# Ledger of designs, part 108: designed miniproteins, single chains, continued (3)

Each design is a single chain, and the fold is of that chain. pLDDT is the mean over its residues in the fold that is shown.

## One batch from the design tools (miniprotein)

Design m11752
Fold by ESMFold2-Fast:
Structure m11752 (fold): chain A 65 residues (1-65)
Amino acid sequence: SQQAQATLAGMEEAIAELEKKVEELEKQVAENPDDVKLRRELAQTTAALSITRAGLDFARETGLP
């Protein structure tokens, strides 16, 4: 449906933003491997990305014909 397509577009944009954050954090962790805070932020951002991707899959099953 039209509503589902709008939702999917928004989720795709959110995923792209999270992917960029993961790349930035991966670089920072590589330069500062002993920084526990950076490692935690990377783990949290990666988890958010996984959850958002799962939500996209669910939206495809529920909102699409």
Scores: mean pLDDT 81

Design m11753
Fold by ESMFold2-Fast:
Structure m11753 (fold): chain A 51 residues (1-51)
Amino acid sequence: SEAIEALKKQIEDIKKRMETEGKVTDSDRYRLKQLEKEIEAAKKGEELIKK
């Protein structure tokens, strides 16, 4: 849960930066996609541990 929370905060930080700068870069898109994949992996791991 802490790992997932940290990843979500990173996504929020990127979104706030994008809004503040008024632009989205390919680097931002790639990072967001990576973070989403990491959240999915961490969530799946958490689900397996909780079982």
Scores: mean pLDDT 76

Design m11754
Fold by ESMFold2-Fast:
Structure m11754 (fold): chain A 68 residues (1-68)
Amino acid sequence: MKAKIIVYDEDNYEIIFDEDGILETVSGKKYELKNGKAFLKGEIPVKFIGKDGKVYNINDIVVEIIRL
């Protein structure tokens, strides 16, 4: 499991995963991914839950951060 983060500004960023699942933020919001992508606005990602039910901490799976 791998993830990349693309930061557009302080509040707007996109997370790209190598599979689909559910992304959870520090505030407890949950985002269902399509094609492994989620756009976040004012939220900090904390966990990814794969379709098999496995839970991954975002800090353990983020391999790249791109700041625009």
Scores: mean pLDDT 79

Design m11755
Fold by ESMFold2-Fast:
Structure m11755 (fold): chain A 68 residues (1-68)
Amino acid sequence: SHHMELLEEHIKLLDEAVEKARAAGWSAEAIIALIRYFLREAERTEKDEEVLKKLREYAEERIAEIRA
């Protein structure tokens, strides 16, 4: 569905940004800050509440993984 395509595009952009930051040697705390920044920008621009809800859940899972 178009809803799933929008979510997949947000996830792809987030994952690409995280991978580039890791490759550049960013600290765990800096990468977590990047993920939180990405979420705030998405919340400002995306109007689909279900996409935002699932994107927040995905981002929190990524943050938990980095903190582990």
Scores: mean pLDDT 84

Design m11756
Fold by ESMFold2-Fast:
Structure m11756 (fold): chain A 91 residues (1-91)
Amino acid sequence: SLEEAEEYEKKGKEAFEAGNYEEAIENYQLAAILYKYLADKGDEEAKKKLADVLTKLGEALEKMGKLEGAKSLYELALEIDPEHKEAKEKL
């Protein structure tokens, strides 16, 4: 559900802010899976949230030194939402 995806995104954000980047990555990945499922079913809000959470996941990967993985996620976020300003600034 959208609410379940938002809860994982919240947990990811809390972990990221605490410096727990591996936990942030895990929670953002779970949020992305759920948002993608909803977006594929035509949920436009979930599609926008997917681009946002992929960008957050990329930022967590950068903190772990996984720069190529982060770049791929920013590129994917822009494929989903070409107007995503933060993802554009990261490329």
Scores: mean pLDDT 88

Design m11757
Fold by ESMFold2-Fast:
Structure m11757 (fold): chain A 90 residues (1-90)
Amino acid sequence: MEAARAALSAAADAIIDRIENQRDEVIERLRKQGASEEQIKEFLEDGEVQAEIARLLRAGDLEGAARLISEREGVPEEVALAEIREILAG
């Protein structure tokens, strides 16, 4: 169980780092391309949801993460949970 939790924590940290590093670059690109403040806000809201999913995975809350994915993508929670489990399995 500890090994699975360590893997979830490492995966969550990698996702958060990638989101943070790419966030500023994508925002700058969107502004240079003439994106509206509405479009930038939507992108930022998507990034905050991704960061929250990563936090829940780090905490070992797979059901909480699946619920957020379900709400965001409009898929059943059980489908989102299966997807998370597949990613964790390899």
Scores: mean pLDDT 70

Design m11758
Fold by ESMFold2-Fast:
Structure m11758 (fold): chain A 100 residues (1-100)
Amino acid sequence: MVELPEEVERELIELSERRTGLQLLAYAAATPELRALAAHNLGVLEAQRAAAAGASAEEARARGLAVAAELEGASVEERVRRLAELTGLSEEEIRRLAAE
């Protein structure tokens, strides 16, 4: 469970009305203040990718948690790169989606 400050939660609700899920993922990855949310999102995407590749539910969860823990201190550049790798998009496309 990700616990967000009320101010961040309000901003995400406003953005969700005007942006796709992919744009919201890109925004979180590219925003320095959204470190914990970006790490969690990237962990969930890794768990989904591992499960799709045939990993067990426990193995997929463990991989997702490991990625989230790795990325808790990650720079914006590292978060954008990992989101690009997990989605198959370029880093430039992720940054454009984050700006929209």
Scores: mean pLDDT 75

Design m11759
Fold by ESMFold2-Fast:
Parts: C-alpha cells; structure tokens; sequence
Structure m11759 (fold): chain A 95 residues (1-95)
C-alpha cells in the first residue's frame, strides 16, 4: 500500500514542478491542462482503477501538505535551497 501511495505522491510533485515551469514561462493554459490530464492517467495506472475528481483532489492536498512540511525542514537546514532542489529531494524520498 505505502509503495503505491509514494509513487502517486512522486507523480503529483513531478507534475507540480513541470506546471510551475510552464507558468513561469508564460505557456498557454492548454499546455497546463494537458499536463494535468497526463497526471490523472498516471495516477489511475498506479492505483489500478479510475480515481474520481474528489479522490485526486484529496491526494493532491495531502501531497502538498506533506511536501510543505518537508520543504520547511529543508529550509531550516539550508535557507538558500532552491524550490527545484527541495522538490528533487522530496521526489527521491517518495521514490
């Protein structure tokens, strides 16, 4: 169970990193929507079933809350750490 949940969290975080890069580059909403749809497909594959919108929203929320706590701990150790470096560490932790 934990291995599947960790893979789901890793996919969500990777999607958030890519989405932030697209937003920073001023890419159109269509590219962001495509990224979100690819995430949903990957989450369904890992779960072995179709997840509804509420389940996906809850998984994203839980992943964001957990990653925020880890980012806060990383910033306490190194205040100069970039968000990209912090997310790379978190993704490896879940993989």
Amino acid sequence: MEEKLNKIKAVILKTQVEMNKLLAAGKPDEEIEKLVEEMRKKLNEIAGRELNDKEIEELIRETEEESKKIVEELLKKDPNISMEEAYDIIIKHFE
Scores: mean pLDDT 80

Design m11760
Fold by ESMFold2-Fast:
Structure m11760 (fold): chain A 122 residues (1-122)
Amino acid sequence: SLKDELLEQIKRKIAEAEAAIKAKDWEKALETLRELLELLRELAKKVDPKDIDFQNAFGAVYGVALEAIQAAIEDKAPKEVIYELLELLEEIVDLMIELKIPGAEGAKKDVEKRKKVIEERL
């Protein structure tokens, strides 16, 4: 099904993002995370927001985006990269809120706290 195809693409792109993060390839990490956000938007058009696989896909993409920003800060990546990763994380969370994905409100609070810490350090 198209749902299964999109979920498989998301899983592959998460692995690509994790590999880019490990390699400290921030350009590739940003590119892959943007592709993941677009795949989530496409999946959202095809499935019920209460679909467990759909909700799990959001959690997984949010998790890898969070890992990316944490790793970039630890690696002292350029300020520009850290802000672009933060913007992507905020876009993922905003989409979760719009679609009423479980945990979205908690994720928003976590992102707001991280934004304050980043603004203090950069």
Scores: mean pLDDT 87

Design m11761
Fold by ESMFold2-Fast:
Structure m11761 (fold): chain A 65 residues (1-65)
Amino acid sequence: MKLSPEELELDIELGVARIQVAVGATAAGIELEEDLAANVEKARAAGDEALAAAAERLAELEERL
């Protein structure tokens, strides 16, 4: 498999973003949906700006795959 420096950085950032979303959602008591946009909306509705930002970043990184 071709692992370019950009792909490796993206994989690392994806892993970190996924962990941040999972930990944040668990701490906030939010059930994660498959739709990342729905997760951002749930976080914003709960007033958790940090979780909303983490979910937005995860969506951006997955779109770059």
Scores: mean pLDDT 72

Design m11762
Fold by ESMFold2-Fast:
Structure m11762 (fold): chain A 59 residues (1-59)
Amino acid sequence: MLKEEVIEKLREAGLSDEDIELVRRLSPHAQRHVLAHLERGASKEDLEAFIRQLAADEA
């Protein structure tokens, strides 16, 4: 499950509400992968593409 602090970091990175909702629907493993990518300093564009790819893989 995503902690509110992670949601705040995603919002600070400039993600849309739609992309944040995609992250909420991901498995806990995929959510940790997103957090790791964010912690490595991924750009907004890179992070958006990564999240959408993970969501497609889990659909």
Scores: mean pLDDT 77

Design m11763
Fold by ESMFold2-Fast:
Structure m11763 (fold): chain A 87 residues (1-87)
Amino acid sequence: MSEEEIERYVKKLEEMLAEAEALLADEEAYAALPPEVQEHLEEGVRILREGLKKVEEAKNLEEKAKALEETIERVQQLIAEGARRYG
């Protein structure tokens, strides 16, 4: 994974985080979600924040790529589980 690819994926994850945080900030919309979906959204935000911090703190491109790939995998797994169970 190149430095340019890492930057592109980081931007996508930051956009996902911003969308999820916007939904959490909409108290009425958030309260309308089933508790299991609320938990999945909160876990998604946690994974994204932790992963993005790990990518930022990584000292070389290989570490950044690994942290990014692990974060993407965790987020995709969480989304897939939610989609199968809730919609």
Scores: mean pLDDT 79

Design m11764
Fold by ESMFold2-Fast:
Structure m11764 (fold): chain A 86 residues (1-86)
Amino acid sequence: MEKLKEAAEKIREAGKGDITSQTIADALLLYPSDDPITRAVAELAAASVRTSLRSPKGQTPEVAESLKILEKYHPELAKMVTPPKP
């Protein structure tokens, strides 16, 4: 849990106010929950990020750095937010 909080802080710092990076950090903190409602909220956040990443405007250097941090600490969630390769 402490490692996830540290990862979320690093993601927020790398994102510097970018809403997509903030959503990634929020999803990272919520996703480990076994509560169905909390997990559904985390999955909605992940789907929102995935939709943003399909737009060229969503593919900023800040978001790219946030995704690297996410993959290091939670590779499963990183796969959920990343669009499938063609």
Scores: mean pLDDT 71

Design m11765
Fold by ESMFold2-Fast:
Structure m11765 (fold): chain A 55 residues (1-55)
Amino acid sequence: PPNPGYVRRLAVEAGLEDEYNELLDRLVAGELTPDEFFKRLSDLEGESLKRLREK
């Protein structure tokens, strides 16, 4: 599974910190299972990398 600290760093650099924080808030609230959280985290990693490559 993706490393949350690594994905957070990418998201901050890509301007997607709010998306990362939303995922954490939903995990803490029990709205996401750990498996769902890591799948969404993988999607956020891909989107962050795409934005950073286009910059």
Scores: mean pLDDT 82

Design m11766
Fold by ESMFold2-Fast:
Structure m11766 (fold): chain A 71 residues (1-71)
Amino acid sequence: EIREIVEETLKEKGLTITDEALDYFVERAKELGLTPEEVKKAAEIAADIAKQLGRDTVEVGHVWAGLEVVK
């Protein structure tokens, strides 16, 4: 369950995600055939990027970057 993995991973890191970014993440992860482990890794990368930029919310650009690393 891609959506649940993303939300739980970001919650662990103290971050939220926009509905747009979450929907984008789910659609792209399905298209790429990502495993649960790859989804978690992409979410962790997206979270780390958002934190480095001083953001508490993950947006589409952060998700895109995380997915590029794991595909």
Scores: mean pLDDT 84

Design m11767
Fold by ESMFold2-Fast:
Structure m11767 (fold): chain A 60 residues (1-60)
Amino acid sequence: SIDEFEELRKKFESLDEETQEKILEFISEEMKKNKGHKLSTEEKIELLVKALKEALKKYL
């Protein structure tokens, strides 16, 4: 959901720049795995939220 995304975004923005770059790289790679798939806006948001949660779990 958008509210969950906003909370995760604030947590991400509180991290150091090096950790932020690692998280963005992780998200980019997860999004690339779905390259060529016809996703709705809602599906793209859910995928982004899932990737961000996994990255935060990995790097925190």
Scores: mean pLDDT 75

Design m11768
Fold by ESMFold2-Fast:
Structure m11768 (fold): chain A 56 residues (1-56)
Amino acid sequence: SSGGSGMSSTGGQLNDPELSKKGAELGKGNSDDAQYGSQKKDPLRSLMGSSLGGGS
């Protein structure tokens, strides 16, 4: 914990909301369904998916 025994392991499996947000933003068009935790498609989002080369 504060010593160093688990520091490397914790760092290797770092789970920060900031990094999660970055990943979600990067894959916003690809993870539009995952963001809601449900299979939902919006007409506007469908157009964005098409722009990427196809739909999810």
Scores: mean pLDDT 50

Design m11769
Fold by ESMFold2-Fast:
Structure m11769 (fold): chain A 65 residues (1-65)
Amino acid sequence: SKEEIVKKLKELKKKYNELFTEYQDRIAEARAAGDTERVAEIENEFKEKLKSIQKEADKLQKEYD
């Protein structure tokens, strides 16, 4: 049902927010250490995880439509 899809989207948004906070903290730590290479690694990891979340969100949106 559309209601179940809305619930799943809300859960996905919560997971996104938790992930964002985690990676923001990790990036800040690496930046404070002056570790430019580590910052790039963490940013790439975050980008890949965001792609996964976006793909799931897009799938749910299509099911809603």
Scores: mean pLDDT 85

Design m11770
Fold by ESMFold2-Fast:
Structure m11770 (fold): chain A 70 residues (1-70)
Amino acid sequence: DPQAVLEQKRQELIETLEATPEQIEAMEQNPHEGLIALLDAAEARHGAEEFARLLRELAAEVNARRKAAS
């Protein structure tokens, strides 16, 4: 189910970026715009270097879990 996979990835982003309840609500109302706003807020809060590191860690975890799940 592609939607279940996207929801799982969304949840991981929310947890990693420490999204606020307001940001989560925005994503539910407009997922694309809400996700962009969340990413922009996280970059502003953590800085570009730390934000890039968090994205690399998420990519590594997703890749590892994909290999383990196959």
Scores: mean pLDDT 70

Design m11771
Fold by ESMFold2-Fast:
Structure m11771 (fold): chain A 64 residues (1-64)
Amino acid sequence: MPSPVELLSDLNREVQENKGSAEIRQLVQDTHDRVMALSDQGASPEEIRDVVLETREEVRRLLE
């Protein structure tokens, strides 16, 4: 399983390639901000990973 940072980086790349959806872009940006805040607060890698994975599932659903 990739690290939370790698998962977030992959998700951001997918969104950059899909420029057609403002909602998806905002969702990923919100998640990025949340991940940064959680990391700054010393949240566990598991909690950060779960947040990224939840957003990835939602992004995938919205892309369809």
Scores: mean pLDDT 74

Design m11772
Fold by ESMFold2-Fast:
Structure m11772 (fold): chain A 61 residues (1-61)
Amino acid sequence: MLEEALEEFFKLKEETEAAKKEVEETPNPSQEQIERAEELEKELERFGREKPPELAAEAAA
């Protein structure tokens, strides 16, 4: 259901934001930190692509 997909999306988005913020706040982030943030961002983008019409509408509400 949309609720379950939306919950997964928010969880992934939260993790992605945390990882990206860590990289942004670190002057010399490690390769591992950069890769982790990139992987999470890619997962988030993929999630959005899979359910763009419905998930985008629900996330915006």
Scores: mean pLDDT 71

Design m11773
Fold by ESMFold2-Fast:
Structure m11773 (fold): chain A 60 residues (1-60)
Amino acid sequence: SEVGYKAGKEAGAKGGVGTGGATGAGFLRQSGDSPEVGGIAGALAAGGSKEVGKKAARVG
């Protein structure tokens, strides 16, 4: 659980950073599809949102 707690904290931090990237990715998709958009989406899915990451750490 302590490992999960640390992972949740880091996932929350990554979620914050990823949020900005998601905004940019959305705009890029409008002007032209980039394979990096998929990479950003994947990173966000792996990192999760702050709320999801923290909540998962508390439950696990």
Scores: mean pLDDT 48

Design m11774
Fold by ESMFold2-Fast:
Structure m11774 (fold): chain A 76 residues (1-76)
Amino acid sequence: GLRDGLALLLSGITSRKVKEALSPHFSEEKVNEVSRATGFKLYDYLVKKSLSDIQFNGEDLINKAVEDAVKKALAE
């Protein structure tokens, strides 16, 4: 439905932002692994929320997911 479509769109944006942030630092294989995992995790979270919650908090949720994923990947 519309909620699931929006969740998919926001998760795709999240995956792209993670990929852009990590591409200068890691191999393509590692970047794809982290970006896909981050996007999938956010999608699974969002499909359990109301459409209004996704619309109002979507940008903040994307930014937090990207920041957390980048911070974790850069920490060795």
Scores: mean pLDDT 82

Design m11775
Fold by ESMFold2-Fast:
Structure m11775 (fold): chain A 100 residues (1-100)
Amino acid sequence: SLSDLSLEELKNRVISAINSWKSFIDEVLKNNPDLPEEVKEKAKEAVKEGDKLKEQALNATSLEEAIEIYERFLELVKETLESFPEDVEAARIARELMKR
């Protein structure tokens, strides 16, 4: 299905997904100010890694490259969500959606 998209369509979807995820992380951090400092720092580092993936997606010249960047982004999302405590409702819901 991803390979059925044009390169520009796939790049736009990847960039939009990264932007939405960054907004989600910012909202989780804002709504959970009492999170452990190590969790907050990991989330901030993940946002920076997302920015790097976004830059790579903007510069991608093939569908294969864009798909690989998207898969790396999905792994980053998974690792970041797994770093949040179970009592963070938004992160718990997002983890369940990723299992589907």
Scores: mean pLDDT 82

Design m11776
Fold by ESMFold2-Fast:
Structure m11776 (fold): chain A 96 residues (1-96)
Amino acid sequence: SETIEALKELSRKPTVTPQEVAEATKPLAEKLGIPNPIQLAGDIFARAVLRRSHIELASKYTSDPEEQYIIALLAAAASRHTDKSVEEIIEIIFSL
């Protein structure tokens, strides 16, 4: 996923802006029908609704702990902005 790789690169920077996260997650926001990518970015920064169950679910899709954490963050944040299940959101993340 280009979205996962972009967020991995951002995580290695000493400073990350909400705008950079919004740009990296824009394809996911568009696919999910989220009208403002900056709202999604804000929830990612806040680690909004992130739970161990999201990480456990992400582990079914990748064995890389860094990717598991990024997918869990994205799915948890996106779940606040869409009626899609966390599983459907994760499948969309891997399609991008």
Scores: mean pLDDT 78

Design m11777
Fold by ESMFold2-Fast:
Structure m11777 (fold): chain A 73 residues (1-73)
Amino acid sequence: MSSFERLFGSYRERILGATRERRFAEAEELIAELRAIYEAALPQIPPEYHEFYRQRLEDIIAEAEALKAELLA
């Protein structure tokens, strides 16, 4: 599913970019947008991939939180 994979990659870059610039509110908004897109797309995703995309979303959030922690240390 190339469009969905590309979407996750695009959001990851935007979220991490905002986080690096200390635009934490923008990063949180982007995470919320990606989560909403994931939830809306969930009925169209085969059940066997639900865990895969959920994990990818969680990985992006964890990466952003790790960067934020580094910037606030």
Scores: mean pLDDT 83

Design m11778
Fold by ESMFold2-Fast:
Structure m11778 (fold): chain A 116 residues (1-116)
Amino acid sequence: MIEGRTYAIAGNHYLRQGKYELAIRYFEKALEIEKKYTDSPAFMLRNLGRAYLEAGKYEEAAKYYEESIAAMEKNNPDSPALPQAYRNLADAYEKLGKLDKAAEYRAQSDAAQQRL
């Protein structure tokens, strides 16, 4: 798990520098390691979604955010992180021009927040 955390730290460092390709590669390495030790990679999937969003790769961003939400819901369907996760996915769909999907996930965010 030391290696996974080290890769995640490096990924965040490159993301802050605008080096999105490097950030993606390091988060992918961190995700691969985390999957060997835990079945709960929601946080790393979210980091990949953000890195792809910042890189302008909106289809990939949406896919990783959806996988992150699925992992969060599997672990805790009442997670206080779900409202923000749905908003992140809605932003990715808005960038794709899929406005109906963006509105759907904003509504899911509001519903999840009301359940807290």
Scores: mean pLDDT 83

Design m11779
Fold by ESMFold2-Fast:
Structure m11779 (fold): chain A 115 residues (1-115)
Amino acid sequence: MATYEEVLDAVESLVGDILRLAYEKGDTEAFEKARELLDKVREARNLSREQFLKTVEEVMKEIKEIVEKLLPPDLAARVQAILDRFLKLVREGKLTPEELRAFLAEVQAILDEAA
């Protein structure tokens, strides 16, 4: 099973990819929101496991909103489906390190398609 730290590392990487996409598209508002999410994820490393789950859920919700703004509807829907699957696995304690890497690669491929 993926550790608390491995999940936060993956979420931080995802927020970094979205920050880059927002910058490349020149969306200042999306860039600022992604930067704030990056800080929030970094602060979460010192939280209890209960607060960890709430923070991951909040960050993923905000990522979905940024993605809807930055991506075409079809690509946004694909990313949102991947984020929902990720959250389900995190909540159930079933997320593996292999699934974490697959999750990041799948989202990054969609974001690169949108660039």
Scores: mean pLDDT 82

Design m11780
Fold by ESMFold2-Fast:
Structure m11780 (fold): chain A 104 residues (1-104)
Amino acid sequence: SMEVERFRRIAEEAIEGLRRGASEEEARRIFEEAAELAIKLGFISRETVEEVAKGATPEELLLLALTIAGSALKEFGDLEAAEEVEKAIREFQEQQAKTLTPPA
């Protein structure tokens, strides 16, 4: 469906943003696109979106966009695309853990 293709594209853009270090403006744009589509489809409320985005870094906004896209893809039954998104999230978190001290 068109929505599945849009979430796949959003996920690809978010993964690229994480790899190249997207700006706050770019990360917010990607996140807003994922969030607005999910709100339109009834998958998430605007209130929840506002709460989870509050004070988020560019990297956190991109991870939120990936989480939204992956959950939506799974809801549409695109389990292969959802698994690829989950894999990308895990790989990014593993790379960050190697260079950063664990959160207290």
Scores: mean pLDDT 82

Design m11781
Fold by ESMFold2-Fast:
Structure m11781 (fold): chain A 76 residues (1-76)
Amino acid sequence: MEEDLEKAREAGRRAAVENADKLISLYEKNPELAERLLRTLAVLAAHEELGPSKITKEVYDAAVEGAREAFEEAKA
């Protein structure tokens, strides 16, 4: 369980890093839409890493947390 959460967090982080320029550009124009895209990318990355049967609320939250951390670092 903790291992799956760490994998989800790292998957979300990678997705945000790979899409940093797009997310930053979108955030400047529409922060709400950027947040939605960030969440979508994090969830898709977690699905690819762990498979759909392992996507619990905790895994979802971990992926989104990792993506947000990476995105905040990219904006700095």
Scores: mean pLDDT 81

Design m11782
Fold by ESMFold2-Fast:
Structure m11782 (fold): chain A 56 residues (1-56)
Amino acid sequence: RRAELEAVAERIAQSVKDVFGEEAGNKVLETMRAKIDAGASLDEVVAAAVKAINEA
């Protein structure tokens, strides 16, 4: 559960880092981790990542 969400978060953050740079990737990772800590579902974690990318 949590380990799967962490793995997804790390993969998304790595992709953001490769395209937009390390700072953007770190911000997206922090946003996803906050959602995981709050007990969010996979869909909510992914939605938060997309929103963070659009706001970067």
Scores: mean pLDDT 77

Design m11783
Fold by ESMFold2-Fast:
Structure m11783 (fold): chain A 97 residues (1-97)
Amino acid sequence: SMEELKKKIEENIKKIREDYLKNGPTPEQVERARKRYEELKEKGFTPVQIIEIAEKEIYENPDNEDKVREYFVLIDLAREELKKEIERAQKEQGYKL
């Protein structure tokens, strides 16, 4: 089923994520992710859209650990920018999340 395939993909991604959280990304993964982030930003993609692109790429290539780790960096970069945007908006509205 689609649910069984999704579960297998999620389990593989979880394993790679656990290693990523323990050991961090390589400098090469960070450099490629930063380059990809800037390319997507220049094309007019928002941080939310960049996260969606990265998640889609991970699910389409779940067995490529190096590429998955690179996309984890890309997601982290986009999440940091999104957090800054939310914090700016909240300060203007006079309350915090």
Scores: mean pLDDT 85

Design m11784
Fold by ESMFold2-Fast:
Structure m11784 (fold): chain A 58 residues (1-58)
Amino acid sequence: SAAEIAAEVGRLADAGRGREALALALSQPREMLEKALQAAQHAGDSAAATVLGEALRL
C-alpha cells in the first residue's frame, strides 16, 4: 500500500540508506508516489516526505 511504501522509504532514510530509499521510491508508479507522499505528510514522516518529494520531481 502507499502507507507501507512511505513507511519503508522513511525507515531506509532514517537508517542512512538514502540511496536505497530513493531507488525504492523511483521503482513505484507516479500515482503510488503521490499517495505515499500524502501518507508520509499525514504521518509527519519528514524523512519519507523528503525522499518521495524528490522522486516526484525527477
Scores: mean pLDDT 86

Design m11785
Fold by ESMFold2-Fast:
Structure m11785 (fold): chain A 59 residues (1-59)
Amino acid sequence: SAAVDRVKKALLQLADGDMEKLKEALAKSDLGALNGILKSLVPQASNEDINAAIQDVLS
């Protein structure tokens, strides 16, 4: 979905465009803290959109 794509773009920007750095960070991160940050960057995204974006990046 468009919301999932926006969350993925925000995540990649937080890792300075480095997908491998992003994957490593997400594997070690507190998902609750990430959810708060992502909701501030993409306020229209639901919890389901955020979870889908994180799982897609980690796959």
Scores: mean pLDDT 79

Design m11786
Fold by ESMFold2-Fast:
Order: C-alpha cells, then structure tokens, then sequence
Structure m11786 (fold): chain A 70 residues (1-70)
C-alpha cells in the first residue's frame, strides 16, 4: 500500500478508491421506467464501511457496474 507508482495506476474506472479499498455493487430492483436500483458499499482494507448508498441508474450503467463487480 506504500507504492506511489501503484497509486498513479489505480484503476481507470475507480480512481476514487485507495489501494486496499473495495467496492461492492448489487442490483436490488428495477423501476417502471426501466431503470435499475443499485446498492453500492465501499469498505477499507480493515473491513470498515466507508460509504453505503442506493441509487437509480440506467440499464447500461447497471450492466457496466455489474461487470466491474465481476
């Protein structure tokens, strides 16, 4: 976690996450307009929750987020 070169290449899609932090994304529902409800949780390397939120996203955004989560 002390390597500056790794920080410079922290994933293109998740520059907001520090090394050792993990983001979990879950699709929890779908609304009548075809948008998805996704729940995102960010935890640090010690397992502490840093952020948790639920938001509406388009179908394409939900598919992108799920690919990032495997």
Amino acid sequence: MLLAEELDRVSFNDEKLKPGEEKTTLVVGRDEAGNYLVHEVVINSEGKTLKAETRRVTREEAERLLKEAR
Scores: mean pLDDT 60

Design m11787
Fold by ESMFold2-Fast:
Parts: sequence; structure tokens; C-alpha cells
Structure m11787 (fold): chain A 114 residues (1-114)
Amino acid sequence: MDRAFVEAVLAGDYVGAVELLYEAGVIQEEMKEFLLAVLEGDEEKIEEVIKKLEAITGIRFTKEELRKMVEAMILGRAILLMERLGEDEAVIEELRARVEEIAKEIQRAIEERK
């Protein structure tokens, strides 16, 4: 699974990556449904999640911010697996930079809605 997951992420196949996580028992059905809805652009399900997050955090995230959060989660998982597999350090650093960029953007959105 680890190799197949990393290959899916590097190919930009985030849907396939989520399906592999579910088949391996890493995520539950509810999380799979949520991640796939965000990646596939299910407007109704995305809005449901945004409302739920607003109720918990007091902050209304955008659909774009929610998609970036899902991307960061998938990339973060891939980074951990690539480190274990001894993958190219330059590729790992590039993905880390992307996750850090998203994290800073979301943190700013939490503080200022940016």
C-alpha cells in the first residue's frame, strides 16, 4: 500500500490515494466520503462540511481553503511514507514546502479570513 499510495500522490491521483487509504483501513468510510466529495467538487457535501467547521471553529472557510486543507493532509501522509521508503530528498522537500505554504495560508485565514 505505501508504495502505491506514494505513486498515486506523485501522479496527482488524489482520488486513487484516498481509495488506497480506505482499502488499507487507515481512514473510515465517513472520512473517505468527505475527502472524495471535496476532491470531486460535490458542492452540497462541501457546504455541509464548511458549516460543520464553522460551528466548531467560529470561522467560515471557503471551498478553495477546504480543498487546500485536504491536499495538505494527503501530501503530509505521502511525505511520512516517502521518508520511510528513502525516496528522493529533493521531492520530499518540495512537498514539505507546499504543505507549509498551505498551513500558513490556512492559519492566516483563521486569524484574518485570508
Scores: mean pLDDT 80

